# Designs tried in a protein design run: designed miniproteins, single chains. Part 35

Each design is a single chain, and the fold is of that chain. pLDDT is the mean over its residues in the fold that is shown.

## One batch from the design tools (miniprotein)

Design m1198
Fold by ESMFold2-Fast:
Structure m1198 (fold): chain A 68 residues (1-68)
Amino acid sequence: MRKLSREELEAAADLALALARARQDETLIGMANKLRELLEQGAPLEEQQAALDEVSALMDARSTRLDT
């Protein structure tokens, strides 16, 4: 898979956080905030991508659980 751009990572983090808040999913909120913090600190893209992959996997699992 290709790495996302900085802009795409920020958009993904915002979407994940919004979804997590809408669902009241504390785990997702925590992970999304962690990703946001990495983006704000300018962490290496590789670390940002890894954090995004974790958030995306959990978010996808949550979505699939309600609508498979």
Scores: mean pLDDT 71

Design m1199
Fold by ESMFold2-Fast:
Structure m1199 (fold): chain A 60 residues (1-60)
Amino acid sequence: LKAKIEALEDEKRQLLEDAKIEMSHAFNQGDWAKLKELVAKYNEQIENISIEIRQLRAEL
């Protein structure tokens, strides 16, 4: 279980870094529609991983 939690936390960390890069790029280009879509996309992905991590941690 711990190894799976660590893998999911690494995936979440990577998503946060990807989100920062893509959102900064969209912001710098003034593409507000893309920025809004990126926020929604990454929030959904991060929430899903956070739920899975929480459920696995409850088993520890």
Scores: mean pLDDT 81

Design m1200
Fold by ESMFold2-Fast:
Structure m1200 (fold): chain A 86 residues (1-86)
Amino acid sequence: SSFVEAVRAVADGWIADLRRQAARFPEARPELEQLQKDIQDLLDRAEAAVREGDLDTAARHVQEMVELMQRAGELVRRLREQEALR
């Protein structure tokens, strides 16, 4: 569906960004790589829920992905601030 395609495109962008940040900040790499895996797992579960017609479950998984990206964004912001002060 167009909804699944749109969510996949956004999630692929997030995963690509997390990969770039993991390359830049080796100290945070394990956490950023775990976030990539968690986002991919939630994306796969959201797509499965849409195929089954369970839109409430799909929306919940998308919300969980957004929350993981908010946490990743906060981590990356803090790392960039620390780098700027060095």
Scores: mean pLDDT 83

Design m1201
Fold by ESMFold2-Fast:
Structure m1201 (fold): chain A 104 residues (1-104)
Amino acid sequence: VERVEELLRELRELLRRLEVAPDEEIEALVDEMIEVIRELAELAEEAGLPEQALELEEIAGLLEIAKGIAKITNDPAFLKRQALRLARQAIEIAEELLKKLKEK
């Protein structure tokens, strides 16, 4: 439970940083977000919540795809827009994960 709370706090902070980030920092912030989201997915799987684990892994995969597209098109603004949207979705899933863990 405490580790999920720490990761959720880190993900919220990364979202805040991404909102004001210059183009040069966007990829590095997205890489950190992918790492946090994947760790949340592993914790969800360990907790016996495979639906939340799958949803988080799907978001991490979509962030990787957005990174690839942004690199090919040289469009960091596209990556920022996609990452902001996907990070908000990941936060909602992580909040639901935390609620389910506290209700057991």
Scores: mean pLDDT 86

Design m1202
Fold by ESMFold2-Fast:
Structure m1202 (fold): chain A 62 residues (1-62)
Amino acid sequence: MGLFIGRLEFETEEEAREAAERAARLPGVLRVEVSYDEEKGVYVVTVTAEGALAEEVLAAVL
């Protein structure tokens, strides 16, 4: 089975942190990272999960 890697963009650090905390609590999530994209001026949350749980991960962080 494949891995799912989701990239979500947020305007504020607070929103990105809250999304990352929600994603980290989901079963099947393997890694969550928060970074700042200086070129776009946004915070990026990268979530690595088992592919079968991709829909649940997106629903929890969007």
Scores: mean pLDDT 75

Design m1203
Fold by ESMFold2-Fast:
Structure m1203 (fold): chain A 63 residues (1-63)
Amino acid sequence: METTLGELTAENAIGKKIEIPELGISGTVLAISGNLLLIQRDDGSLIALDIEKHKDAKVIITD
């Protein structure tokens, strides 16, 4: 499924695998708190993204 970062909610994203090609990010969504998206990347590292700054970025959601 393809969407944008601004369309992600706790209900549709937490626990799912996502890829954000233009940012080079791939991983599992751990949490969403306000505008902060916390992702565990495929290498095991954690990254926090500002959803508001990247709201138009394409996101691929995988089951």
Scores: mean pLDDT 80

Design m1204
Fold by ESMFold2-Fast:
Structure m1204 (fold): chain A 86 residues (1-86)
Amino acid sequence: AEELLKRAEEILKEIEEIIKELKALGDDVLAAQAQKLLDEVKKLLKELKEAIKKGDIEKAKEILLEMEILLGMSRILLGIAKLLHK
């Protein structure tokens, strides 16, 4: 259970770093899109904590998978920005 929370915290930190990199590149549009993904991850983190408290490990795993997808989307945004600003 604690392993799921640690991974969720890692996802949150990685998206925050992606937003910093997007801002450093001067890409305000993609930075704003990544911020929306971060906001969704923060909502999912609250749901993840509730699922763990209830002992619903299968629900917690499903929420973590949704967070992983949002991280993947954030990585794609950073990749696009690096191509545009090369």
Scores: mean pLDDT 87

Design m1205
Fold by ESMFold2-Fast:
Structure m1205 (fold): chain A 60 residues (1-60)
Amino acid sequence: SMTIQQIQAILDRTTTLSDAQKQAIFDRYSQWASQSPDTPANQTGIVLRAIGDLLDLELK
């Protein structure tokens, strides 16, 4: 799925998170992506939510 590849690419570029935090985000959004219809709208929504989680962690 393009969604899983995009999430992995975002996490690979992130240097402020621990490996455990990256794994938790990846597992969460990979599960959601696997259960969702593989449409461009769903792909965009899932990627944007993953970015939101990264920003939330940076603000805490």
Scores: mean pLDDT 70

Design m1206
Fold by ESMFold2-Fast:
Structure m1206 (fold): chain A 65 residues (1-65)
Amino acid sequence: DVTRQAALAIRAIGVAIELPSAEVRIENGKIVVTFRYETDEEEERARRVAREMEELGMEARVVRK
């Protein structure tokens, strides 16, 4: 569903703006967001956001910088 995928893409962009180190990519028609963290506080924030995004059907990754 193109409309659903567009809505998820807009949501992913909004989340990327909220975090200092986020990369948004589309792979095989799926939205993939990678969060890079340096501090424990950034990791906790990224993991919470990643969980919410996965519940919406996106793929999220959390990686130490």
Scores: mean pLDDT 70

Design m1207
Fold by ESMFold2-Fast:
Structure m1207 (fold): chain A 68 residues (1-68)
Amino acid sequence: MSSIQQKVNALRDQVESAPTPGLQKQLTDRVVQELKSLGISVEEAKKLLSSLNVDKSWVDESIKKHYS
C-alpha cells in the first residue's frame, strides 16, 4: 500500500511539473495505465487521481480508454 502511494505521489509531482500541457496529458494517461496494470479498481484509481492538479477531463478520458 505505501509503495503504491509513493509511486502515485511521485507521478503526481511529475505531471504537475511537466513543461507542456501535451506532456501533462500524456503522463496522466500513463499513470492511469500503470494503476490498471497494478490491479487498482476504477473507483480507487479515481480517488487517487483526484489529488492530481490537472484537467479532470484528461483523467476521465484515460479511465474510459483503459478501464472500458
Scores: mean pLDDT 76

Design m1208
Fold by ESMFold2-Fast:
Structure m1208 (fold): chain A 56 residues (1-56)
Amino acid sequence: AMEEVIESLENLLKQEPNLSPETLAIGRAIVRQQARRAGLSDEQLAEAERRARERV
């Protein structure tokens, strides 16, 4: 669901400064797959990223 995607992105963003670019890319790919499985559009994923950033 949307909230689960937001939480996954929040955790990824909190760790971003400590992750390699490769690990970050893998994390983003996993979240995109999670969003697609939840039936979210690219626009809804972008909204989830905005909300996750507000929580950091």
Scores: mean pLDDT 80

Design m1209
Fold by ESMFold2-Fast:
Structure m1209 (fold): chain A 84 residues (1-84)
Amino acid sequence: MALEYERLALENPEKREEYLRKSMEEGVREVEEAVNRVVEMREILEKGEKVSLEEVEEMLEHLKRSGAPEEWIKRAEELKEKVK
């Protein structure tokens, strides 16, 4: 968890740079997982199956909080509009 590495950075000033790097790596992983989920949901919709609006909203919020690239935030917003 990125938050765990942030706490470790506060508790260990001498290793702060190391823990902040690990926090960034964890954040990148979280963004990648969210991106993969958006792609999966788009494929489900293209097949004519239903996707939960709540699930799309959760993924969009996760992408925004994680600092995901604007392109992926826009794709998630478009997905939300299609799922309405």
Scores: mean pLDDT 72

Design m1210
Fold by ESMFold2-Fast:
Structure m1210 (fold): chain A 80 residues (1-80)
Amino acid sequence: DELEDMKNFYELVQELFDNPDMSLEELEKLAEERKLSPEHKAYLKALLNPDDPNAGQIIRDFTERYKEVSKELLEKLKNS
């Protein structure tokens, strides 16, 4: 389920923002436990390492692709 996969992804994004000291190793472990796609994992890695010259492009491209799914997920979370 793409919406459930996106929910798991967004929950990890929120946890990352709540814990900015999260290590890359911890992030990889959580991503594996939650069965995130390699694309979702790459996006989260880009968020942790903004000094990577490709990070900004990865973040923008991912956001653009998932913009509609993200809106739908956010709406569901507000109504739950």
Scores: mean pLDDT 69

Design m1211
Fold by ESMFold2-Fast:
Structure m1211 (fold): chain A 68 residues (1-68)
Amino acid sequence: SEEKEKYKAILESENFKALPPEAQAKIDAIVAEADAKIAELLANNDYQGVVEVGVEAVVEIFKIKNEV
């Protein structure tokens, strides 16, 4: 688990160097909103909605990364 945390820290450090703080904050907000929506959809057995929200979040994240 410690090595997994260290690996995550390295990836986050590299991503943080590649992205402005404002872009990273937007990505973090998209992930948080997607996680909340997915949890609600899973509670309602809406698997199609889960896929749709997941795809939408990924597309938005890539758009932000391509704009910086």
Scores: mean pLDDT 73

Design m1212
Fold by ESMFold2-Fast:
Structure m1212 (fold): chain A 98 residues (1-98)
Amino acid sequence: SRKEELIEQLKKDIRGSVDRLKSLVSDPQIHKTADQVLKAVEEENYDEAEKLAEELNKLVTEYLKQDPSVTPVQGFSLLVETSAIYFHIETMKRIKEE
């Protein structure tokens, strides 16, 4: 169905955002939390995925405050990816609730 196609596209978009996020930062806790987001999304546990995406955004925000080597462009790119992940999870939740 069109809903199933949209969900699969959003899952691919989240996977792409996680891959880009992991390429921009080497922090093990950020990688672990991003992988947990992917697992929750694949298991269609959207409430857990949302909670983990919020935690991921907090970890990235704290990382940006603590690491003076992070450029403004890298910081912006990281926040774009965490925002995209959260938005796509929210969109999947809305599609499934219809």
Scores: mean pLDDT 86

Design m1213
Fold by ESMFold2-Fast:
Structure m1213 (fold): chain A 91 residues (1-91)
Amino acid sequence: GAEAAARVREDAVVGGLLAGKTENPTLYAAGAIRAIGAAVEGALLARRGELSPEEALAALEEGVRAAREAGAKEGEKVARAALEGLRQALE
């Protein structure tokens, strides 16, 4: 439900923003793992019928938007890759 969508969105947003911290390899890695984890959880929740595919995609799109608005260019690339992975998983 709404709580699951909020959790996936939080992981996608925080993941994208942390992946923008390219000067700190630990924060970059944590961000990338969290963004990819959001895509995996979104796909699993959609397959279980706990989220619509549209809700899962919207949550990952928020991660892309947040990274872009923060000027986190590398974070935006990571968030976009996670979103594309989710799109492919939902096909």
Scores: mean pLDDT 88

Design m1214
Fold by ESMFold2-Fast:
Structure m1214 (fold): chain A 55 residues (1-55)
Amino acid sequence: SMEELKKKQETIEKELKERQARLDSYNAEIDEAVKNGDFEKAAEIARKYLDDLLR
């Protein structure tokens, strides 16, 4: 029904906002790790970032 479609759209919009906030958090963490010379930690965070993007 049209009501079900509207609810699905609201769910998608919420998920997209939550995803964007999560991606912003990953980027900030990678930048901080790189700034501190912690390339091992930056690589681990980047791996989590990619895993999150593929879901």
Scores: mean pLDDT 81

Design m1215
Fold by ESMFold2-Fast:
Structure m1215 (fold): chain A 68 residues (1-68)
Amino acid sequence: QSEQYIQQAQQAIAQGDIDTALQYARQAHALGDTSGALRMMADAYEAAGDLESARSLRRAAEETERRR
């Protein structure tokens, strides 16, 4: 399930493993959880110090949710 990949991405972020977090977020996206994946990518970029990419990804997640 995409939810498990999101949880694994969160754990990787907590461990400081940004590359692994992004990999799990991409797997969630491939399974159709676009908004969840974009939020996890945003959290990973924020943890890496890339605040501009994080903000852009959060906006993309919000837009995906509005499309229904």
Scores: mean pLDDT 79

Design m1216
Fold by ESMFold2-Fast:
Structure m1216 (fold): chain A 91 residues (1-91)
Amino acid sequence: LREELAELSREYARLGAELMLAEGAAPEQAEAFLAQGEKEAEELLKNDKLLEEEAKNLGISVEELLEMAIEKQRELIERARERLEEARRAA
């Protein structure tokens, strides 16, 4: 679950960077977005306490939190793919 969420976060970062470039952003901005996504993925893999605190605040288990986050991340990736396709068609 954690590794799956981290990989989905990296995929979203890659798609987001591609979308930024397709929409005319500077390469440095796309690179910064990608780097931020990689940092977030690494933090997720290293920080058990953050996940435990978040789950406790929501009144759910860490496993349920990760499953919800994975579902949300998949939705974001689908939206990013749609936007990228639209941007490429508009060019």
Scores: mean pLDDT 78

Design m1217
Fold by ESMFold2-Fast:
Parts: sequence; structure tokens; C-alpha cells
Structure m1217 (fold): chain A 62 residues (1-62)
Amino acid sequence: MDEDAELAARGAEAAGYSPERAREMARKAQETGGDKGARQAAEAARNSPHGGAAASGAGYLS
């Protein structure tokens, strides 16, 4: 739904999670009121010039 959650899912996928798994994790984190993780992953991606999104998203969702 939100680009922030989508970014987190892509980050997790890049870290080695399957696309469907990463998507489910991001969705669940947001659904259970865990938008903080999705927000942090998106912010880290915006501030990280070298694909920090993958590391940040996977780190939160792992």
C-alpha cells in the first residue's frame, strides 16, 4: 500500500529473501502497527547512497 512498505520488501528481497516472503513480512509489519520499521527502512534507503535499503530493510524484517 505505502511506498515505505514496498521499499522494505524490496530491501529484504535483495538480501536473499524470496519476493513473496519479503512482501508478506513488510505487509505484516505494517498491518500489526509496525509502520516504524517500514518508515525506518525507507528513511535509511533515502539516506543511503549505496543500496542501504537492502541492509536496513532486511535487518528490520529478519
Scores: mean pLDDT 55

Design m1218
Fold by ESMFold2-Fast:
Structure m1218 (fold): chain A 82 residues (1-82)
Amino acid sequence: MEERIKLAEKYVKELNLTGEEKIIAGAVVYFSKGEEPSLETIKLDIKSIKYVAEQLGITGKEQIIKFLKRLGVPEEIIEAFS
């Protein structure tokens, strides 16, 4: 888990992510399990998750957190990037 959090922190810094995008990046890295996706892949995955959430009427940081928890994202990831 710590290694996944550190990898997500690297992407947050490199892509200058803010707000709910940091939490989404943590979720993407968690679901990538054992892989280090490229910056382009992370960027596209964040946009895809944001798009799906928006289509479901899920907007804003609090609603994104609930959505990601329902998808099985661990509390450790949520807490690290909230």
Scores: mean pLDDT 78

Design m1219
Fold by ESMFold2-Fast:
Structure m1219 (fold): chain A 85 residues (1-85)
Amino acid sequence: SSIEKAEELIKFLDELANNETNEKGKDRLLALSYSLELNKDKLTKESLERIGDSLEEEAKEETDEETKKNLEEAAKKARELAKKV
């Protein structure tokens, strides 16, 4: 179900945030995780695809290499999970 995939993405984001050493990057990942938790019952396959696309575009503009890598990993995970809905 889409809610199960949303929960998996939330867990993945929390893990990335826990390992992020850049405070701004950590806060961004936690903010996204919190937003997804509040809206997990409303998330669809298309929503997960859009989240992946948005994160990929954000990563292109990111100058911190660790945060960029974490945003790229999050984007990849969101797109992977969308395919399984």
Scores: mean pLDDT 85

Design m1220
Fold by ESMFold2-Fast:
Structure m1220 (fold): chain A 95 residues (1-95)
Amino acid sequence: MTPFEQKLIDEAKKIFDDMISDGVSPIDAAREAIFYVADRYAGLTSWNPDVVKKLQEVVKEAVKKLDENPNASKEELYKLIEEVVKKASKIYEEY
């Protein structure tokens, strides 16, 4: 894992934790953290259309996992956030 990937994972987890503290549901907090990750990587490419399309597929897959497990534990949601960052980072590195 690169230092930049770790920084994005830490930022996304902080967003998730802060939203939970504010009374947002774990599933909605995870969804927002996932959107944040996609938006950050899209922004790094100045919203390149090909990168945005690939990031949209990562988001769709992650949202499907949330819909299939609405009672996911914090540990499972953290792992999903980490997976999204790793996939988005790979898309960015191949850009």
Scores: mean pLDDT 87

Design m1221
Fold by ESMFold2-Fast:
Structure m1221 (fold): chain A 67 residues (1-67)
Amino acid sequence: MKKVLLVRDSDEEKAKEAADKLKKEFNFDEVILAPGLSDEEALELARELMEKEGYEVYLANADDYLK
């Protein structure tokens, strides 16, 4: 099973920085950047990844981890 982190933020650069840091700290197999997605859009994407691929998906807001 793949561990996937979906990082959501309006700032693409911030999302990339948070993703790199979180991937290193928490041993995620893959990190997907989703800048500009709403909460509902991000949840739908996460559900689709879990349903189609069987991935274990975690959602993160870049601002919460770059504080």
Scores: mean pLDDT 72

Design m1222
Fold by ESMFold2-Fast:
Structure m1222 (fold): chain A 95 residues (1-95)
Amino acid sequence: SSDDVQLVQDLVQQLDSLIDYLQQNPTIGTRRRAEGFLRQVLGTVELVIDYLEKTDPEFAAQVREQLDEILSETDLLKQLQGLRDLLQRIGDHLS
């Protein structure tokens, strides 16, 4: 629905803001905040994958593959950017 798309887009905007803030303020405190938010977003993505498995299992498999690639990334900023792009892709697909 348009409301579900809006919720995903709001999450993308939150990630964009956090990425920008982390780049400008690369402190331990900011990194810990970013790691905490990353964990929360990962929980949301797991729920989205569960929904997609029932409605679009082929796309769900693609999302899982991209998520696994993001989780293999060792750089926090690159993980956040990858997750942002994955959520944008999900939002576009749900439109």
Scores: mean pLDDT 86

Design m1223
Fold by ESMFold2-Fast:
Structure m1223 (fold): chain A 58 residues (1-58)
Amino acid sequence: MLAAEIGAEMLRERGKEEHAEKLRQAIEEGDGETVIEILDEAGVDQEEFLERVREALA
């Protein structure tokens, strides 16, 4: 899924490689609560993440 790739890339840019793998798995399983927790824990702004996903889909 495109969102999983974008989220994982953002986490890797911040040096959060283990969080990137967890995010990918959570998105594949449809676990939105875990996705939000991972992004918050890693310091990724949810609005920034959603904006990058929207931009990639345009």
Scores: mean pLDDT 77

Design m1224
Fold by ESMFold2-Fast:
Structure m1224 (fold): chain A 70 residues (1-70)
Amino acid sequence: ISAQIQQLQQQLAARNAEIDRQIAELETKREQSTDPRERRRLQIEIETLEGVRLIQESVTAHTIAALKKQ
């Protein structure tokens, strides 16, 4: 159980790092863009990635909580 929890935490950290990197790249592109429509599109993409990150964190936290109750 302890090893499984550590593995899940490591996998979540790796996925979050990749999403954070993608968000940083999109934020840079948004700041460099002078087109309001392009900035809006990039903002929506950033918000979508933030949503995916939150869902993955919630699912992983629920799984870890279930394992701890066993």
Scores: mean pLDDT 82

Design m1225
Fold by ESMFold2-Fast:
Structure m1225 (fold): chain A 81 residues (1-81)
Amino acid sequence: SKLELARKAAIVAVALLEEIRRNGVLDVAAAEAQIEAQFRQLAAMLGIDYSVLLDLVAEAKALPPEERRRRAREIVAEELA
């Protein structure tokens, strides 16, 4: 369950950063720094090593962009419903 939550967070974060880069409306560097800080907090809260989250971020980046966006939308819809 902890690893599943971490995977979901990684997919959503990578998809969000991709949207920010595409839209050009927000400061990408500032968004990346904020997500990094939130991920460090998430790792501490879940009791996992931050390096595990970095591995999950790398896995999310390896997903095809369309598949990653679809999964991120599904995750957000499930969590916000």
Scores: mean pLDDT 80

Design m1226
Fold by ESMFold2-Fast:
Parts: sequence; structure tokens; C-alpha cells
Structure m1226 (fold): chain A 68 residues (1-68)
Amino acid sequence: SMKELQEAIQEASLFIQKILKETSDIAEIKKRIEEYKKEVKERLPKEIAEKIESFLDTAEALIESRLA
């Protein structure tokens, strides 16, 4: 549902914000994002998990661009 997707995006956004407060190491950030992707694949419906993975991929690319 749209509500479940919105809640999942909000959770992923808060997760990214937390990582960025704790570290600026791109390797550590990538590792934590990959671990979170694995967790959401196990916890969330496939359609929602795929959208969250796309969101995380976009966020990772933007973080790398900022650090370059």
C-alpha cells in the first residue's frame, strides 16, 4: 500500500541521516547501506523492498558525489 511505502521510505531516510551523523567514511556508509538492504528484503514485501533498494542506491550515489 502507499502508506506502507511512505513509512518504509521515512524509515530508510532516518537510517541514512543516522549513518551520516556517525561517520563520513564512504566505505563504512556503503557497508551499512548494504546490510540495511539485506534486512529490508527479509522484513518487507518484495515490491516495497525493491523501491527502498532503489532509494538507497540513489542516496548512496548522492553521498559519493558530495564526498568527491
Scores: mean pLDDT 84

Design m1227
Fold by ESMFold2-Fast:
Structure m1227 (fold): chain A 76 residues (1-76)
Amino acid sequence: ETPEEIEAQLELGLRSAEAAAKIGLDPKLSEEAKEALKELKKAGAPEELIKAVEEAAKNTEVKPEEERRRIIEELR
């Protein structure tokens, strides 16, 4: 893998995770963020970056429906 490919995956992963966290209700974005995160780990991305993406993805995936709705209101 080239550094450019890793950077493209990082951008995609971060954007997907950020959108998922902001919306808080899109399981599709959560799934894509999870896949991007696995690719980042395989590519040897920095721990700090992996944690950030993982936390954003978990915020969308792990939170129950009621919590997700509250997060959306809070992020507004």
Scores: mean pLDDT 59

Design m1228
Fold by ESMFold2-Fast:
Structure m1228 (fold): chain A 89 residues (1-89)
Amino acid sequence: MKELLEKAIEYLKKALEAIDAGNVDEARFYLTKALGYLREALIKDPDNEFVKKALEYVEKALDALEQGNFDEAREYLKKAIEYVKKALE
């Protein structure tokens, strides 16, 4: 479990860096990777509300990114990282 959540944080941080660099395709790739790890974590612990909220915020970040709302995408990504960190406690 911990390894999946740590990988999710790694890819969410890479997505933030890609957004800051203006690389939308790379940001989308890293967000998709983070979603994969969070979904696997949820399969292992289906009742983990923090992982569920992190997934919700990553999906919102992807939607904001596709609309070109980079500031909104960054805020959703920060929320996703916060919830993944809470799931690690």
Scores: mean pLDDT 86

Design m1229
Fold by ESMFold2-Fast:
Structure m1229 (fold): chain A 86 residues (1-86)
Amino acid sequence: ELEKLLSLYPEEKKEEVKEVIDFSTEGLFKAEESFLLELIENKKLNGIRLSLYPRNPELAEKVIELVKEGKLEEAKKLVKEFFEKL
């Protein structure tokens, strides 16, 4: 389960992914936000789509468009603003 998910990431990123998986209930949205910000930084378009589409399809496509344009900081801002409203 968890170890299988971690095996999908490069060794250098496994430590960051483990830090995001702090299982406090209050931390779940914060962990999801942090994971999405890492996906944006690494330009993982499929990961961004899979994470955001169930919550907000329009936001998912907007974030993907910004990442494709290299506007990573603008994409991160949209994700942060979305999670602040939850």
Scores: mean pLDDT 71

Design m1230
Fold by ESMFold2-Fast:
Structure m1230 (fold): chain A 98 residues (1-98)
Amino acid sequence: KLKEIMERNMESIEALKPLVEEAKANASPEAAKLLEEAMEEEKKLLEKAKKAKTDEEYKEIFKERLEFSERMRKKADELIKKNPNLSKDDLLALALAT
């Protein structure tokens, strides 16, 4: 059950790669950097998922994902507060990072 959910999540992430590359190309350096950071963390979690063999291991990966998503959301919120005139491309990059 947890393995199937993880496999579906991996497929969803793969499907978003073209949109992520487009957002990185068009966003401001600050928004693009946050998206790059989020994608690097996602890559590490996917590598852990490929090595996972038990439900307990999958649960730990999901917990790590929730923790990093919370960190990325806080960073995105701070960037939005500091930059009231963010472009649509910036907002897309921040949405993809969270």
Scores: mean pLDDT 80

Design m1231
Fold by ESMFold2-Fast:
Structure m1231 (fold): chain A 58 residues (1-58)
Amino acid sequence: MEEERKKFLEERIKKGSYLERLDARIQAGDYSEALERLKKAGMTDEEIEEFKKAVEEI
């Protein structure tokens, strides 16, 4: 239903920096891969849940 937003996020995933790609994927609902990367970086389950809340507030 938000095609313009979806296109914007897809372009950021393809053309953006690593952090811009990560943010765009999370906003697009690709949370699984983003969360696995955060777990590998040493984030706890609590920190991951707080991160998910922050993304949902955007």
Scores: mean pLDDT 63

Design m1232
Fold by ESMFold2-Fast:
Structure m1232 (fold): chain A 75 residues (1-75)
Amino acid sequence: PLVPTVSPEEMKELLDKMIAEARKRAPSLSPEERAELIEALRALAELYRALAEETGDPAYEEIARKLEELIRELE
């Protein structure tokens, strides 16, 4: 598996910014672009959910939760 090269706190900050930008841009996306974004977000949410369970780090749990929330808003 690929090993993350950034700390959990750095990853959370990057993903928080990505989520904010995705939410801001979502209304202007085409239906196809929106579907692709939702699929990418689902993959990331599943990945960070698994990381949260494996590591017990609350940062990963928060990331997974925020991604799941964004997916629900975009559906």
Scores: mean pLDDT 76

Design m1233
Fold by ESMFold2-Fast:
Structure m1233 (fold): chain A 78 residues (1-78)
Amino acid sequence: MERIRELVKEAREAGDKGDLDKMMELVSRAAQEAGREGLVGELAELLEEAAKETKNPEGSKFLQDVATRLRQAEERRR
């Protein structure tokens, strides 16, 4: 979980700087880690919070879109 939190924090910071490519890479890595550890739902919650804190509207929309897809994936695993 700690690694996932750090990746999401770095992604938000990259987005705030306008580096959307780095934000997308870091979010992709966080999703891979969450999938391996069974923490997809927790990652979705972290991404929703990061989207609210992100100053870049394009970055915020990206984080929210990924969170929605992760919630759908977690629901299908039940």
Scores: mean pLDDT 80

Design m1234
Fold by ESMFold2-Fast:
Structure m1234 (fold): chain A 75 residues (1-75)
Amino acid sequence: MKLELLREFTREVGKLLQEAGKRYSLDELKELVARIREATEPLWREFMQALDAGDYEKAEKLAKEILETVRKIAF
């Protein structure tokens, strides 16, 4: 179940990066990824802590917030 949540989340992130890759050069995409990492770093930390604590409801909400942040930066 935690592996399924992590797999689904990773798949959604991959889709967003693939769509961004169609619009941007490699250098532009590297800058975009760096901005996403900086903006999402605190949320990633909370997400991992929630998974370690077995709080899957909180982890799912944080995953949605991370995906929304990625969409706002990339699109």
Scores: mean pLDDT 76

